# Designs tried in a protein design run: designed miniproteins, single chains, continued (5). Part 56

Each design is a single chain, and the fold is of that chain. pLDDT is the mean over its residues in the fold that is shown.

## One batch from the design tools (miniprotein)

Design m17925
Fold by ESMFold2-Fast:
Structure m17925 (fold): chain A 144 residues (1-144)
Amino acid sequence: MKLTEEELEEAVAYLRSQLGLLIEAVEKKDPSLLEGKSYDISVNAAVLLTDPDVERRFLALVSLAFLSAALERKELTVELLEELLGIEDPALYPLIVATVEFILEHYPELESLLSEESRKRLAELKASLSEEEIEAAKERLRAM
């Protein structure tokens, strides 16, 4: 789908406005917080998934990962976490690790479903970052 720059920025603003609610739904394991919003989140994320801007694709993947986790769609959540771990932008590594760890902390059963390659990638990213950078990224996710 080809959108105008204004329409893409509206999708970005919408997803950022919903991220706090998505994180809360995962923390509380309460999908009812997303009632009436899951479709709009999915549509706005879908239009950003093929965007050439890696930060926009990242926001789409993060939004869908939290959404799928809250809805207990285990297989889809694993696929989205693996796609997040595949992003090759060092500026996003702290946010990627923070997102993956946050979801695995609340849904620890998902860790055994990750591929060996994805587990190795997560370990490599964590080794390249300080604990302070990861904690700061977790705060940044919560503040979005």
Scores: mean pLDDT 86

Design m17926
Fold by ESMFold2-Fast:
Structure m17926 (fold): chain A 90 residues (1-90)
Amino acid sequence: MEELLKKADELLSKMPKYKQIIVLRALIQALEDVKAGGSVEDAIERLRNAAKIVNAPEELIEVGEQLIRDTSKLDEALEWFKKKLEEVEK
């Protein structure tokens, strides 16, 4: 989990602020949807669609998919991305 979050941070930090916000919001929504009992596959597809709009790196999408699939760590991932979004939105 920590390694995936570090990789996500590195990949996000290479993107312009507005693209980071779009991807972070998509990741947060996907994690919240799965936490609420939604489909993991639907959440991943919505993330891929948002990432495609901003031409996000494929590696970032792969990391996001792994984080969404790790349902035992959803709360940890969700908390981390919410804090990252707050920092980026300053």
Scores: mean pLDDT 82

Design m17927
Fold by ESMFold2-Fast:
Structure m17927 (fold): chain A 79 residues (1-79)
Amino acid sequence: MAEEFLRILEGVIRAAEEGDPTALSFARMALAIAVRHSENPERVRELGDKFVEALEAGDFEAAREYARKLAEALEEEEK
């Protein structure tokens, strides 16, 4: 799950870099699903908000960092 979710977020970052206007909407939808399945929905929401903020700012390096942190948080729940 965590690795698949990271790939989804990386795809969203790439779409945003290419100027796809639906990238932010898709990111919000994917994050809502992650929050629903999380054991710590508050942490996932906080990291998700930072991810969306980075995408909106065009800071794709920061977006990739928050994507990794989100995947790490979800992976820890699988242990």
Scores: mean pLDDT 78

Design m17928
Fold by ESMFold2-Fast:
Structure m17928 (fold): chain A 60 residues (1-60)
Amino acid sequence: MVVEKMREVLEETERKSRESGGKPVTTDVPFLSADGKVYYRRVTARLLEEGELEITRVDQ
């Protein structure tokens, strides 16, 4: 798992969602697959109260 890479994208996604007032925001996010591969997928996520990101949609 490339933790540094995921952290950077998560921080950017949080920032975008925060700018939207916690509304869902769509961005390209690296996913770690069960196969151990990293894929970029278009993901819609929103920032929850504790800074947790909830994925509401994943475009394939």
Scores: mean pLDDT 66

Design m17929
Fold by ESMFold2-Fast:
Structure m17929 (fold): chain A 66 residues (1-66)
Amino acid sequence: AADLALEILLAEARELAGEEAARRIRQTVDSLRAQGASPEAVLRAAVALLEELSGVPLPPLKPTPD
């Protein structure tokens, strides 16, 4: 269940803030899991990080030539 919730969260992060944001959330999740954090603590941290990263504007994928 927790893995599915995290995959959904990562997909949302990628859509809202890009793959780098999703990767950062994944790294935080992996670090917490390695430290023995509970699934609830992992999900809580992932949600908080998503909220911060979803507010970050992405650089333009197609920069207009000036």
Scores: mean pLDDT 69

Design m17930
Fold by ESMFold2-Fast:
Structure m17930 (fold): chain A 75 residues (1-75)
Amino acid sequence: GLSLSPEEILERDLENIREKKHRDPISGKEFVDGKTILYESPVSRLRVDGESAEALGGRDPISGAELVDLGPYKA
């Protein structure tokens, strides 16, 4: 509805932020709990799956830092 409270708007924004964190921004694929191997830039905090990490040559395109293997994604 158009009459959302500030608390309802915040919860929706938090859900959108959570969804963004659970999805590869390069491929658009969702991270699968216990299956997707997660790679993260320690500088930009960019998180990608293994396919995107390989396509990027293991480097963060934002900072040039090496993408770090964090192991299987945990929801």
Scores: mean pLDDT 71

Design m17931
Fold by ESMFold2-Fast:
Parts: sequence; structure tokens; C-alpha cells
Structure m17931 (fold): chain A 78 residues (1-78)
Amino acid sequence: NSRLGPLIAPEAVREAAYRAAREHGREAGLAVRDAGVAAIEAELRAHGATEETIREMAELARRLGEEGVRRGEAERAA
């Protein structure tokens, strides 16, 4: 279902981590990033994705989540 795809997409982790970091600081953003990465791994595994795909998507989500945290922290400080 394409409706659920955006919720587990790596870009969704970036947006969630950005908002958490902006509102509640870096530690909150990092926690949301880690939860989002875990959710993507669990969802892909449930849908029968390969180990390689799971690792690649988790790493992409982690990197995008870190971008979100950095941006949110910067805007919070401004």
C-alpha cells in the first residue's frame, strides 16, 4: 500500500528527526532517528526484503535522520 510507504521511507525519518530536534533538542532528534531506522528495518524484514536491501535502507535512513537532526538543532539555536 503506497499510503504506508512514506511513513517508512528514509525521507520520513529525516522529517521526524528534524521536527524532534527543532522542538526538543539534539538528543530527542537522535532518539527519533534511531526509532525510525529500527521501524524501517522491521518493516522491510516483515515484507521479505533481502539483508542487503535492509542494510542499505537503514543506512540511508540513518544519514537522512542525521541531516534532519543537524538542521533542527541549527534552527532551534537561531
Scores: mean pLDDT 80

Design m17932
Fold by ESMFold2-Fast:
Structure m17932 (fold): chain A 84 residues (1-84)
Amino acid sequence: NAEELLKEADRYEQKGDEAFKAGNYQEAIDNYEKALELYAKSGHPDYLKRAIPVIKKLAEAYRKAGKTALANMLEQTAKNFESL
């Protein structure tokens, strides 16, 4: 059910936001990645509109975790999707 997958993705994004605010960057990464997986599985027409902000949040979490190369790749991915 696409709607249930979107609601679950929203919950994981929220968990990621809470972890990021607490300075738990690895937990934020894990939750943002799960949110993106669920958005992709939903097949929703607005998937990219919902995914782009989460990709940007994931990039920032990777940067805070010291994973600069991954952060740069994700920022470029978000820019590419914004150009579609």
Scores: mean pLDDT 86

Design m17933
Fold by ESMFold2-Fast:
Structure m17933 (fold): chain A 62 residues (1-62)
Amino acid sequence: SKETEAAIKAGDLLNKGEAEKAIETARESGSENVARGIELGAKAKESGDPELAEEAVQLTND
């Protein structure tokens, strides 16, 4: 589906350090929870906050 393709592309962009483009890609697919999860995941990586990392996983796997 378009959501699955967008999620894969967003994940690839995030792995390349393109967090902003990854969030935009997820939002374009209508997957606001995935976009929010990517945003929190990027913040967790920068801050080292395990609670933000857990919330990001929950949003992206919903």
Scores: mean pLDDT 71

Design m17934
Fold by ESMFold2-Fast:
Structure m17934 (fold): chain A 102 residues (1-102)
Amino acid sequence: IDEQIAQLKAEMRERLLNASPDDPLLRAVLAFMFAYLSEPKVPIEEAIALGRKVGLAAGLSEKDFYAAMIVLLEEHAFPFIPEEVRKELIKEYEAKLKELLS
């Protein structure tokens, strides 16, 4: 499982490096950012849920979404997320990813 997670994270890191505007993963990330940074403010969980919904509707798998979010959070891609929340989200998504891989 840890090796499967490491491999999936490596694949998502490569995908993010080569992402085009049409990539479902980039569309998911942009939808999350637009929701979170917009007024009126929504909770981060709702913003991420919107990003996930957009990505899945565009053909992104749930496993790929969680793996990519872990990579982005580990790389501090979202500096507007508080450190405590960032660490909690990584733990939550690692747990979700392990569940999906089992």
Scores: mean pLDDT 79

Design m17935
Fold by ESMFold2-Fast:
Structure m17935 (fold): chain A 77 residues (1-77)
Amino acid sequence: MDVSLSKSTVKVGEPVTVTASKPLSKVELYDADGNLVQSIDTDETSVVITPTKAGSYRVVATGKDGTKDSVPLTVTP
């Protein structure tokens, strides 16, 4: 499964579209310390995430078939 972000660097409160090559079951946002900060369940190939806090993050997408892909996201003030 391939995952892409509409932008790899965004501001706090700026929406980011996560797009996958396969239908998703879940998208998770992890902070730089590995803490889960957001989890969104979905049945679509895309989901919108709005980060509420500046920092370095990892977006982890899980497909309905159990495949995973992860991409970095930088959030600026």
Scores: mean pLDDT 84

Design m17936
Fold by ESMFold2-Fast:
Structure m17936 (fold): chain A 67 residues (1-67)
Amino acid sequence: MQKAQQYRQQALDYFQQAADNESDPQQRNYYLSQGYYYLGLYHKEQGNEEMAQQYFEQSQRLYQLSQ
């Protein structure tokens, strides 16, 4: 599935951005939240609803910490 592959690539890119910004908690947490959000979308496309929900919750928490 092209959509699932796209979400996986976006998640990996955001995790790399988070690593590049580890010294800035606000930016790191923002990129981590985006990475987990796309990882959640990837798992949702795979039919892994429970895993997707866990990643969406982690993304939401990290996004709030980035504000």
Scores: mean pLDDT 85

Design m17937
Fold by ESMFold2-Fast:
Structure m17937 (fold): chain A 76 residues (1-76)
Amino acid sequence: SLADFVREYARSLGIDLSDEVVERLAARIEAEVGRDREAVRAALDQRLSEVGIPNGEVFAALPEEEQRERLAALSR
C-alpha cells in the first residue's frame, strides 16, 4: 500500500512514524502527486524538508518536544 511505502521510506531515513501520521501523510501525498513511486518519494522528501526533518540524523539531533512538533506538522 502507499501507507506501507511511506512508512518504510521514512524508516529507511531513520524516522519512525506513527500509523496515524503515516495514514494522513500518505493520503495527502496521493492527493498531490498520485501513486507513482518516484513522485511519492520526491513529495515525501519535499514534505520532510519543509518541516525541517529531511533525514533521521537531523531528526535525532532535535529535542523531544521539537521532534513531536515536527511530526505533527507532517500531517497538516
Scores: mean pLDDT 83

Design m17938
Fold by ESMFold2-Fast:
Structure m17938 (fold): chain A 86 residues (1-86)
Amino acid sequence: KARENLEKAIELAKKALKYVEQGDLEKAEKYLEEAERYLLETGDFELDVDVGIARIQIGVGKVVGDEEEGLKKAAEILIKAAEEKL
C-alpha cells in the first residue's frame, strides 16, 4: 500500500506540472492536494515534512505574485520525496 501511495503521488504531481505549463493553476493545485493526501496516508514523518515544505512554496508563490513558480516547486518537492522512498 505504501509503495502504491508513493507511485500515485508521483503520477498526480506530474499531472500538476502539466497543468502549470497549461496555465491551469486551479487544476494544478487540486492535483497537488491529492498527491499530498497520498503521501500523508503513508504515515512517514519525512514525507509529512516534505508536504509542509511544498505547501510553504505554494503560499510564498501566492504572496509574491508568482503562483506558477510556487506550484512548480511544490510538485518537484513531492515527486523527489516520493521517488527517494521507492
Scores: mean pLDDT 86

Design m17939
Fold by ESMFold2-Fast:
Structure m17939 (fold): chain A 61 residues (1-61)
Amino acid sequence: MSLAEQIEAALQEASAIWKESNGDLEKVIAKLEEKAKELEAQGKTLVAQILRSLAKMIRES
């Protein structure tokens, strides 16, 4: 998987979680953290790191 493909995958996952969560920020954060752990276990470290960064930014808002 190329760098660009990994970034695109992270953004698609985040977008899906955001839409599913219907504006519930706590649910978005929880799902982003859960998905990041799953992806890290699969060796997709960059995708996981992007999702964790997004969760942190939302939490700090």
Scores: mean pLDDT 80

Design m17940
Fold by ESMFold2-Fast:
Parts: sequence; C-alpha cells; structure tokens
Structure m17940 (fold): chain A 80 residues (1-80)
Amino acid sequence: SMEEIKNLLEQAVYAVLQGRDPDEVIDLIVKEFPEEVREEVRELLRRSLERLIELLKAGDYEGYEKELERTARELLELEK
C-alpha cells in the first residue's frame, strides 16, 4: 500500500541519517520488487533518498512530505 511504502521510505531515510550504508538500505527495499524493475527502483531510491535527506536538513517538511508521496507513488507503479 501507499502508506506501507511511505513508512519504508521514512525508515530508509532514518537509517541513512543514523550512519547506515545507503546502498545496503536500498538493497533491502529493491529485493521486494520484481526482478525486471529492480535497477529502475534502485536509481529512483538513490535520487529520492538524497532529495529527502536534503529537504529534512533544510527544514522543508512540506517539500519532504511531497517528495515522500511522489516517490511512494512511483514505486507503487513499478510494483505491478
């Protein structure tokens, strides 16, 4: 669901901020997607995690929520 993916993305952002390797965090999410879209998911997550972290550090919480929803929506489209 959208909320499950949003929660997963927030956990990923938090893990990276806590010092976890972004590639390891991305791999945990990517494995849940069909083989044929995994590279597209990986590239989307790299860009989105970077953007989400930038927005949080800037205190742009509205931008963070919009980016989170946009990314979750795109991931849902790739899951089918």
Scores: mean pLDDT 85

Design m17941
Fold by ESMFold2-Fast:
Structure m17941 (fold): chain A 77 residues (1-77)
Amino acid sequence: SEALKEAALVLGSAAEALKELSNEETIELLQLYRDNTDLSPLAQKAVDEAIELAKSLPKEEAAKKLEEKAKELLEKA
């Protein structure tokens, strides 16, 4: 449950960043966060998933998908 909450927070924060920042800026922020934070394996996967979505989708679609995934994980936590 704690690991699910941590992963949900990562995905939700990435979605919020995409609303304010470009895809490129969001990817840079997520990479810095990953490199400077001791993340659980599930949270690490969440960061990697957020980076891949930001690389592959338009800003609005990436943010929507990340927020949806974050809500699903939080509901299970």
Scores: mean pLDDT 83

Design m17942
Fold by ESMFold2-Fast:
Structure m17942 (fold): chain A 74 residues (1-74)
Amino acid sequence: SLEEILEEFRAYVAKTLKPGDKVLIVSDDEKLAELFAEIAESNGAEVEKLVLDKPLTTEEAREEARKARLEFLE
């Protein structure tokens, strides 16, 4: 469920992120991206969001996500 996904992400963020960490959130769902960004920001992270126009099940969306990750790591 969405609630379980968000709870798992909250637990992960609490264990792994530190204030000032930079986080890229990539999602094919704008509301889901916003919820993940809020969770990361609440732990002091600097968040960049990328909302994809196509589902992450498509190769085109996965390629766009890969490019964004490489650019984020520059």
Scores: mean pLDDT 80

Design m17943
Fold by ESMFold2-Fast:
Structure m17943 (fold): chain A 88 residues (1-88)
Amino acid sequence: DKLVEEYKAALEKRYKEAMAQLPSFLDEKRREELLEQKVKQGADEEKLRLSLEEQAKVVADEKVRQEEDELFKKTLEEEAKELAAKAL
């Protein structure tokens, strides 16, 4: 429970910080919708994918966390650009 809550809080912080640094090509409402959807999706996916033993293992695996952070940043940027393109 606490691990999922901490993950969700960290994910929300990462998305907010990343979005603040993105060019202004999405309106504020769409940025908030993207943030809410991605935080919820990430938290739900993490909770569903991992058994209790796997959750404990993931906390110990720093290398996996670093690789996921890089993929996260790239995926966020691409999805934000796609939403901007659909808005045009």
Scores: mean pLDDT 65

Design m17944
Fold by ESMFold2-Fast:
Structure m17944 (fold): chain A 75 residues (1-75)
Amino acid sequence: SKELMLEASIAHVKKKIPSLSDKTIARIEKVMKVLLDDPTASVAEIAKKTGLSQSTVKRIFKILVEAGLLSRSPA
């Protein structure tokens, strides 16, 4: 299920980057939920749907790339 994929992705990020704060993990969960619904969503669309700034969304993408969940950051 989408929920199980989200939980597995978050567990993977925590294992790869154990220094992440709970606040950052919560932001990663919000961004991942949008991407699981629409993998083509732009930084601007994700920011609008999550209420996060575009800069914060870009930071989350960098973390997801570092964790190996994404191949590269979007523009």
Scores: mean pLDDT 82

Design m17945
Fold by ESMFold2-Fast:
Structure m17945 (fold): chain A 73 residues (1-73)
Amino acid sequence: MEVEKARKEGEELLKRAKKLLEEGAPQEEFEELLAEEEKLREKARKLIEEGKEEIVKAFLEAQGEEYARAQAA
């Protein structure tokens, strides 16, 4: 269920950002949240395609600042 976790996190972040935007939240906070969601989604997408459910969580956690998109094998 690692795949589902990554997806839920992304969706929840997006929903919150949307609500904040409707209330007229500051662009700075909104953009930061949106940027993080996009990065998380991209990482999850790659890991999901590889089919590494258990590794997905560990990989996402390890990849906190910079994510590697290069695939060796």
Scores: mean pLDDT 62

Design m17946
Fold by ESMFold2-Fast:
Structure m17946 (fold): chain A 93 residues (1-93)
Amino acid sequence: MLEKLLEVVEEAIKKQEPEAKKAYEELAGDEKKQKEKVAELTKKVIDEVLEKTEDEKIKELLELRKKYIDALLNGDKESAEEYRKKAQEIYEK
């Protein structure tokens, strides 16, 4: 994997961390809304990285991560597990 891309992802995540913490405080007692907000911020980070990367393998992994997050938000554990397995298969090659 490209070390520079991992660094960009880590920096983007760190930038969203204060906003995620604030959302948890504002949405205290509403676990569903807290999870939805964290997922929204995570998808924004993924979209930014997808826009900048030309690596097809990384693009495929990030698209699977977005599908995994959407499946979890919809309570679709079976689809989430399938997307996780597909990502694992890509890592094993």
Scores: mean pLDDT 70

Design m17947
Fold by ESMFold2-Fast:
Structure m17947 (fold): chain A 87 residues (1-87)
Amino acid sequence: MPSALEQIQALVHENEALFETLPEESQRLLEKAVQAAVWGLLSGRPELGIALLERLMAELEALETDPEKRAAVRALVDRIKAIVAAS
């Protein structure tokens, strides 16, 4: 079974095109959100990592005007949250 960290890394790699389509600030927020989830797992505080991820996502969703991009980013983040919750 791949680890939660390996699953998150695979999801980010599979969604590189999505990151590349985002404006620079939105891309930075998404990268920080993923890092927050990873940090929470590695620090033994997954709930805190998810709380930080959701805070960053609220900021990204306020900036992103394209509803399809918002939906795609939310879907990616929800999959990351599911991986963390299963760990």
Scores: mean pLDDT 84

Design m17948
Fold by ESMFold2-Fast:
Structure m17948 (fold): chain A 94 residues (1-94)
Amino acid sequence: KKEEEIERIVERIKAHYDQLLEEGVPPAEAARRAVEFTISEIAHEKGLSTEEYEKILEKLKPLIDEVARAAEAGDQEAFDENLRKIAKEILDFI
C-alpha cells in the first residue's frame, strides 16, 4: 500500500536524522541533510538524472524548510507531518 511506502521513506529520513544528531549536527541542519540525502539515495536507486533530482529538491524546498523549522523548535507533530508530505511528493516522482 502507498501508506507503507510513505512510512518506509519517513523511516529512512529519521534514521539519517538520528545519525546526524549523534554526530553533533544541529537539528535544523540535520533535518535538511537527512531529507536531501534520502532523496539522493532514492533518485540513484530509480535511475533519475541529475536534472530530475535537482527539480525534485527545488519543488520540495518549502517542505524541507518546514521540517528544519519543526526540528529546531522541537515540534514533533509538525516534523512528522512534513516528513509524510515529503514522502508523498517523492512517490509521485517515481
Scores: mean pLDDT 87

Design m17949
Fold by ESMFold2-Fast:
Structure m17949 (fold): chain A 61 residues (1-61)
Amino acid sequence: PALSPAQQAAVERWQPVLKLAHYALTELGLDPRTVGEIVRQALAEGWSLEELRKRFEEAAK
């Protein structure tokens, strides 16, 4: 399935979020389900990338 230009722009905006999710999975050892839930909340509440990173690190405690 091909992405529209608007969808591709959204994916590009999400690239830093995907990199933080990869960091959470590989460096912090978080479950994919936990990472997905945190990302979902971050986008719904408009969290910054720095806040998203902090939430991943808190979840890894």
Scores: mean pLDDT 76

Design m17950
Fold by ESMFold2-Fast:
Structure m17950 (fold): chain A 100 residues (1-100)
Amino acid sequence: SMAEAAIAAIRAFAARARQILADKLAGRISQEEAVERMEALIRELSARLATVDLSPEVRELIEKAAVAYYVAVQESDPALARALAAVAEELFARAIALLS
């Protein structure tokens, strides 16, 4: 179903975004590299969801979650970066619940 495709896309994004932030926080990649990878991941998510008819509420939750991860990889305070990622995960969980 389109809902199952959307849930799969959200889960794939969240897993990869989590890894990008973890790699940046561990010093395995630079902030610039983390931002570039996050931008590519957001474009991939947008492309996967382009053919899915999502309610405005679900679309807004996904967009806010993606932005929260984008801000997290640019955050110099590791605690604040993790807090932003937690907000993103909560917004994705709410989007998935509405699609289920």
Scores: mean pLDDT 92

Design m17951
Fold by ESMFold2-Fast:
Structure m17951 (fold): chain A 114 residues (1-114)
Amino acid sequence: SSMEKELLEELEKLLEIRKQLEEQIKILEEILELLKEGNIEEAMKLIETKMPKKLVDYLKKNSKTKEELIKLVEIEIEIHESFIAMIASIAKLIKKNNPNLPKKIQELVDELIK
């Protein structure tokens, strides 16, 4: 059905968004470790090469010290984790409102709830 196809496509998009958020968290955690070790040059290289330009510009404009940059990176990790939690909440709502989901859709919803 068209509704099942649209729901499947939307769930696949959410899974891809979650994967991108998880990959960004991993890089932000690597940046955080480098900053805490005092390797500011390598941390800045990762920020400039791996982060979206808007985030790079934000971090550069709003951090004057290593300690301020650490705090902003920690906040960005928390923001990304909050988006992942929101995706899980959306999947839970979809499951609650659609008790008789086709198996392929149910498997995607259950994956997103993890």
Scores: mean pLDDT 89

Design m17952
Fold by ESMFold2-Fast:
Structure m17952 (fold): chain A 74 residues (1-74)
Amino acid sequence: SNLEKIRQLFADKYQELKKFLEENLSPEEAERYYVKFARKMYEVMVKNRDKSVEEIQKALDKVFEEMKKEALEK
C-alpha cells in the first residue's frame, strides 16, 4: 500500500538523518537539528499525504538537502 511505502521512506530518511548528524555535528547541535528536521518531515507528511509516493520522496529529499546545508553553515 502507499501508506507502507510512505512509512518506509520516512524510516529510511530518519536513519539517514541520524547518520548525517552523528558524523557532522556535536551532540548538542545534532539534538537541535534532529528535533527541527523531525518537525519539517512531519510538515511534509501532512502537506503531501494525498500525493504520490514519488512526490513525497521529492519533498523529503528537498527538505533533507536544505537541512544539511543549514546544519553545515554553522
Scores: mean pLDDT 76

Design m17953
Fold by ESMFold2-Fast:
Structure m17953 (fold): chain A 96 residues (1-96)
Amino acid sequence: SKAKEEMLKKLRELAEAARAGDEEKLREAAEIAGEPDVELLAEYVVLRVELLELGMSQEEINEIVQKRIEEEGAKSEEEELRLAVEVLRELVEEKK
């Protein structure tokens, strides 16, 4: 859908900002997402883009992340983000 394409573009823009050290843009994104940990959000977007560049689809990434969140029983969006980053780190390591 167009919304998925726009979200993917936004994700890539945030990953570029994270890699460039654009702390202001990352803070704005964190505030919109309700995420107090700007560094965690930065790592999340960078890892997501790295996995896409390694040939994984958004659907595959989302399925694996959602499964971990369900298994661990995250209680907040912040816990979901931490679990998501953990899963993304594991996937990047497997693809090395």
Scores: mean pLDDT 75

Design m17954
Fold by ESMFold2-Fast:
Structure m17954 (fold): chain A 86 residues (1-86)
Amino acid sequence: MVPDLSSLSPEEQLEVFLEALSKAKSDEEAKEMILTVLEIARSKADAALQEEIDAAEKEIKASTDVEEQVRLLLRVLGRLIAAARA
């Protein structure tokens, strides 16, 4: 189970995610992990941020490039951290 990302610093979130991703057995598993982290982020977001997360989820699902999927996830996590500290 992925920890609550809103309680972690951006650097800690990146480390936890990269550690989990490094244990993925395939690109498909890595994508599933990315989507799982995104779903947890969505459950912690307000309505406006959930819409942005839903848009990012669609882009991630359409992508076949793990680096692009990671970039999209990190963009969402950065917005969550900013919102949580406001």
Scores: mean pLDDT 72

Design m17955
Fold by ESMFold2-Fast:
Structure m17955 (fold): chain A 65 residues (1-65)
Amino acid sequence: MEEVDKIYEEQINALKKLYDSGKITKEEYQEAIDYLKRVAEAIKNGDEEKAVEIMRESALRMKKR
């Protein structure tokens, strides 16, 4: 659980940096946060491996933006 929380926190931190630097819009930032919340809910349902993979792919896309 801590491992998943660490990845989630790093994702949030990366998104905040992108938003603060102006690389993403407020709407994109809010949508990404909402998406991560839904993914976290899936982890609680037992789909933690799939959720982690989705988060990794999302992180790669957001970093390039």
Scores: mean pLDDT 69

Design m17956
Fold by ESMFold2-Fast:
Structure m17956 (fold): chain A 75 residues (1-75)
Amino acid sequence: HMTPLLKRLVEEYGKDVISGKPIEEVGYENAVLYFKDPKSLDFSDENVVAVTKEDFEKMLPELSPEVRERLKALE
């Protein structure tokens, strides 16, 4: 089940962050959280944004291994 926080983040930021596509078209189940600063380990609400899994894969090379491991743990 999607958390209230994830749903809110997807509604507020998904349309701005995901290459102009509405998150409703890709489904909330395909959204992942990532950091505004992809090298940061800060999990605060201000630093975490929602993106599609497809867009997240494009950003993956810019994430540190430690950040990638923590994001997998949040699933």
Scores: mean pLDDT 51

Design m17957
Fold by ESMFold2-Fast:
Structure m17957 (fold): chain A 68 residues (1-68)
Amino acid sequence: GTATQTDSEGNSTTSSGTLAEAKEMADKAIEDAKEVADIKAEVKETDTSYTVTVTTPTGEVNVLTATE
């Protein structure tokens, strides 16, 4: 599978990734959201894709998408 991460500055990094790596990112985003009430973490899972969107209190958005 392929994993693409886009940072708040619009820079994208694409690497060979797995669905498991995307799930690890989601777990971290959820833990961060629990510690800071103003951090928003959104997870969208389908049979063939896993997308995690994390928004920080400063308005920075990080997106990780993994597809099979």
Scores: mean pLDDT 65

Design m17958
Fold by ESMFold2-Fast:
Structure m17958 (fold): chain A 70 residues (1-70)
Amino acid sequence: MSGIDRVQDSVRIASSQVPISPSTAVRILRTIRDGRRQNLSGQDTLDRIIQILNDDGHTDAANLIRQSFS
């Protein structure tokens, strides 16, 4: 209910402040969708998104998402 919704809101806020590549954005949206389908916690979904952002070189976006979620 709330956890993954909070992750999605954090991603929206971060993407408005720091550019995220379209390919990375698609991977993040897929991760949020898969998290909802698998009933993952917000924290588990967040950790997967942070890993994707770091792997793709979007460390600034990863840090913003972490700060807005905690």
Scores: mean pLDDT 82

Design m17959
Fold by ESMFold2-Fast:
Structure m17959 (fold): chain A 58 residues (1-58)
Amino acid sequence: GSDCKNIAAKDVSKILSENGESNEQIKLAKDSVLDLDTCTEANSAISQVKLILKKKKA
């Protein structure tokens, strides 16, 4: 299921870019999502990224 991981990678790239993360951090996050075994893990990773960004704004 490469398609769902590619969609998740695009979503994480967009979220990080919109939150002002560096291109290098965006690439690392995207590559990490693509290395996950399942769509469930990819979606969980996006949720965790959103939580991390919330904490960084504190």
Scores: mean pLDDT 75

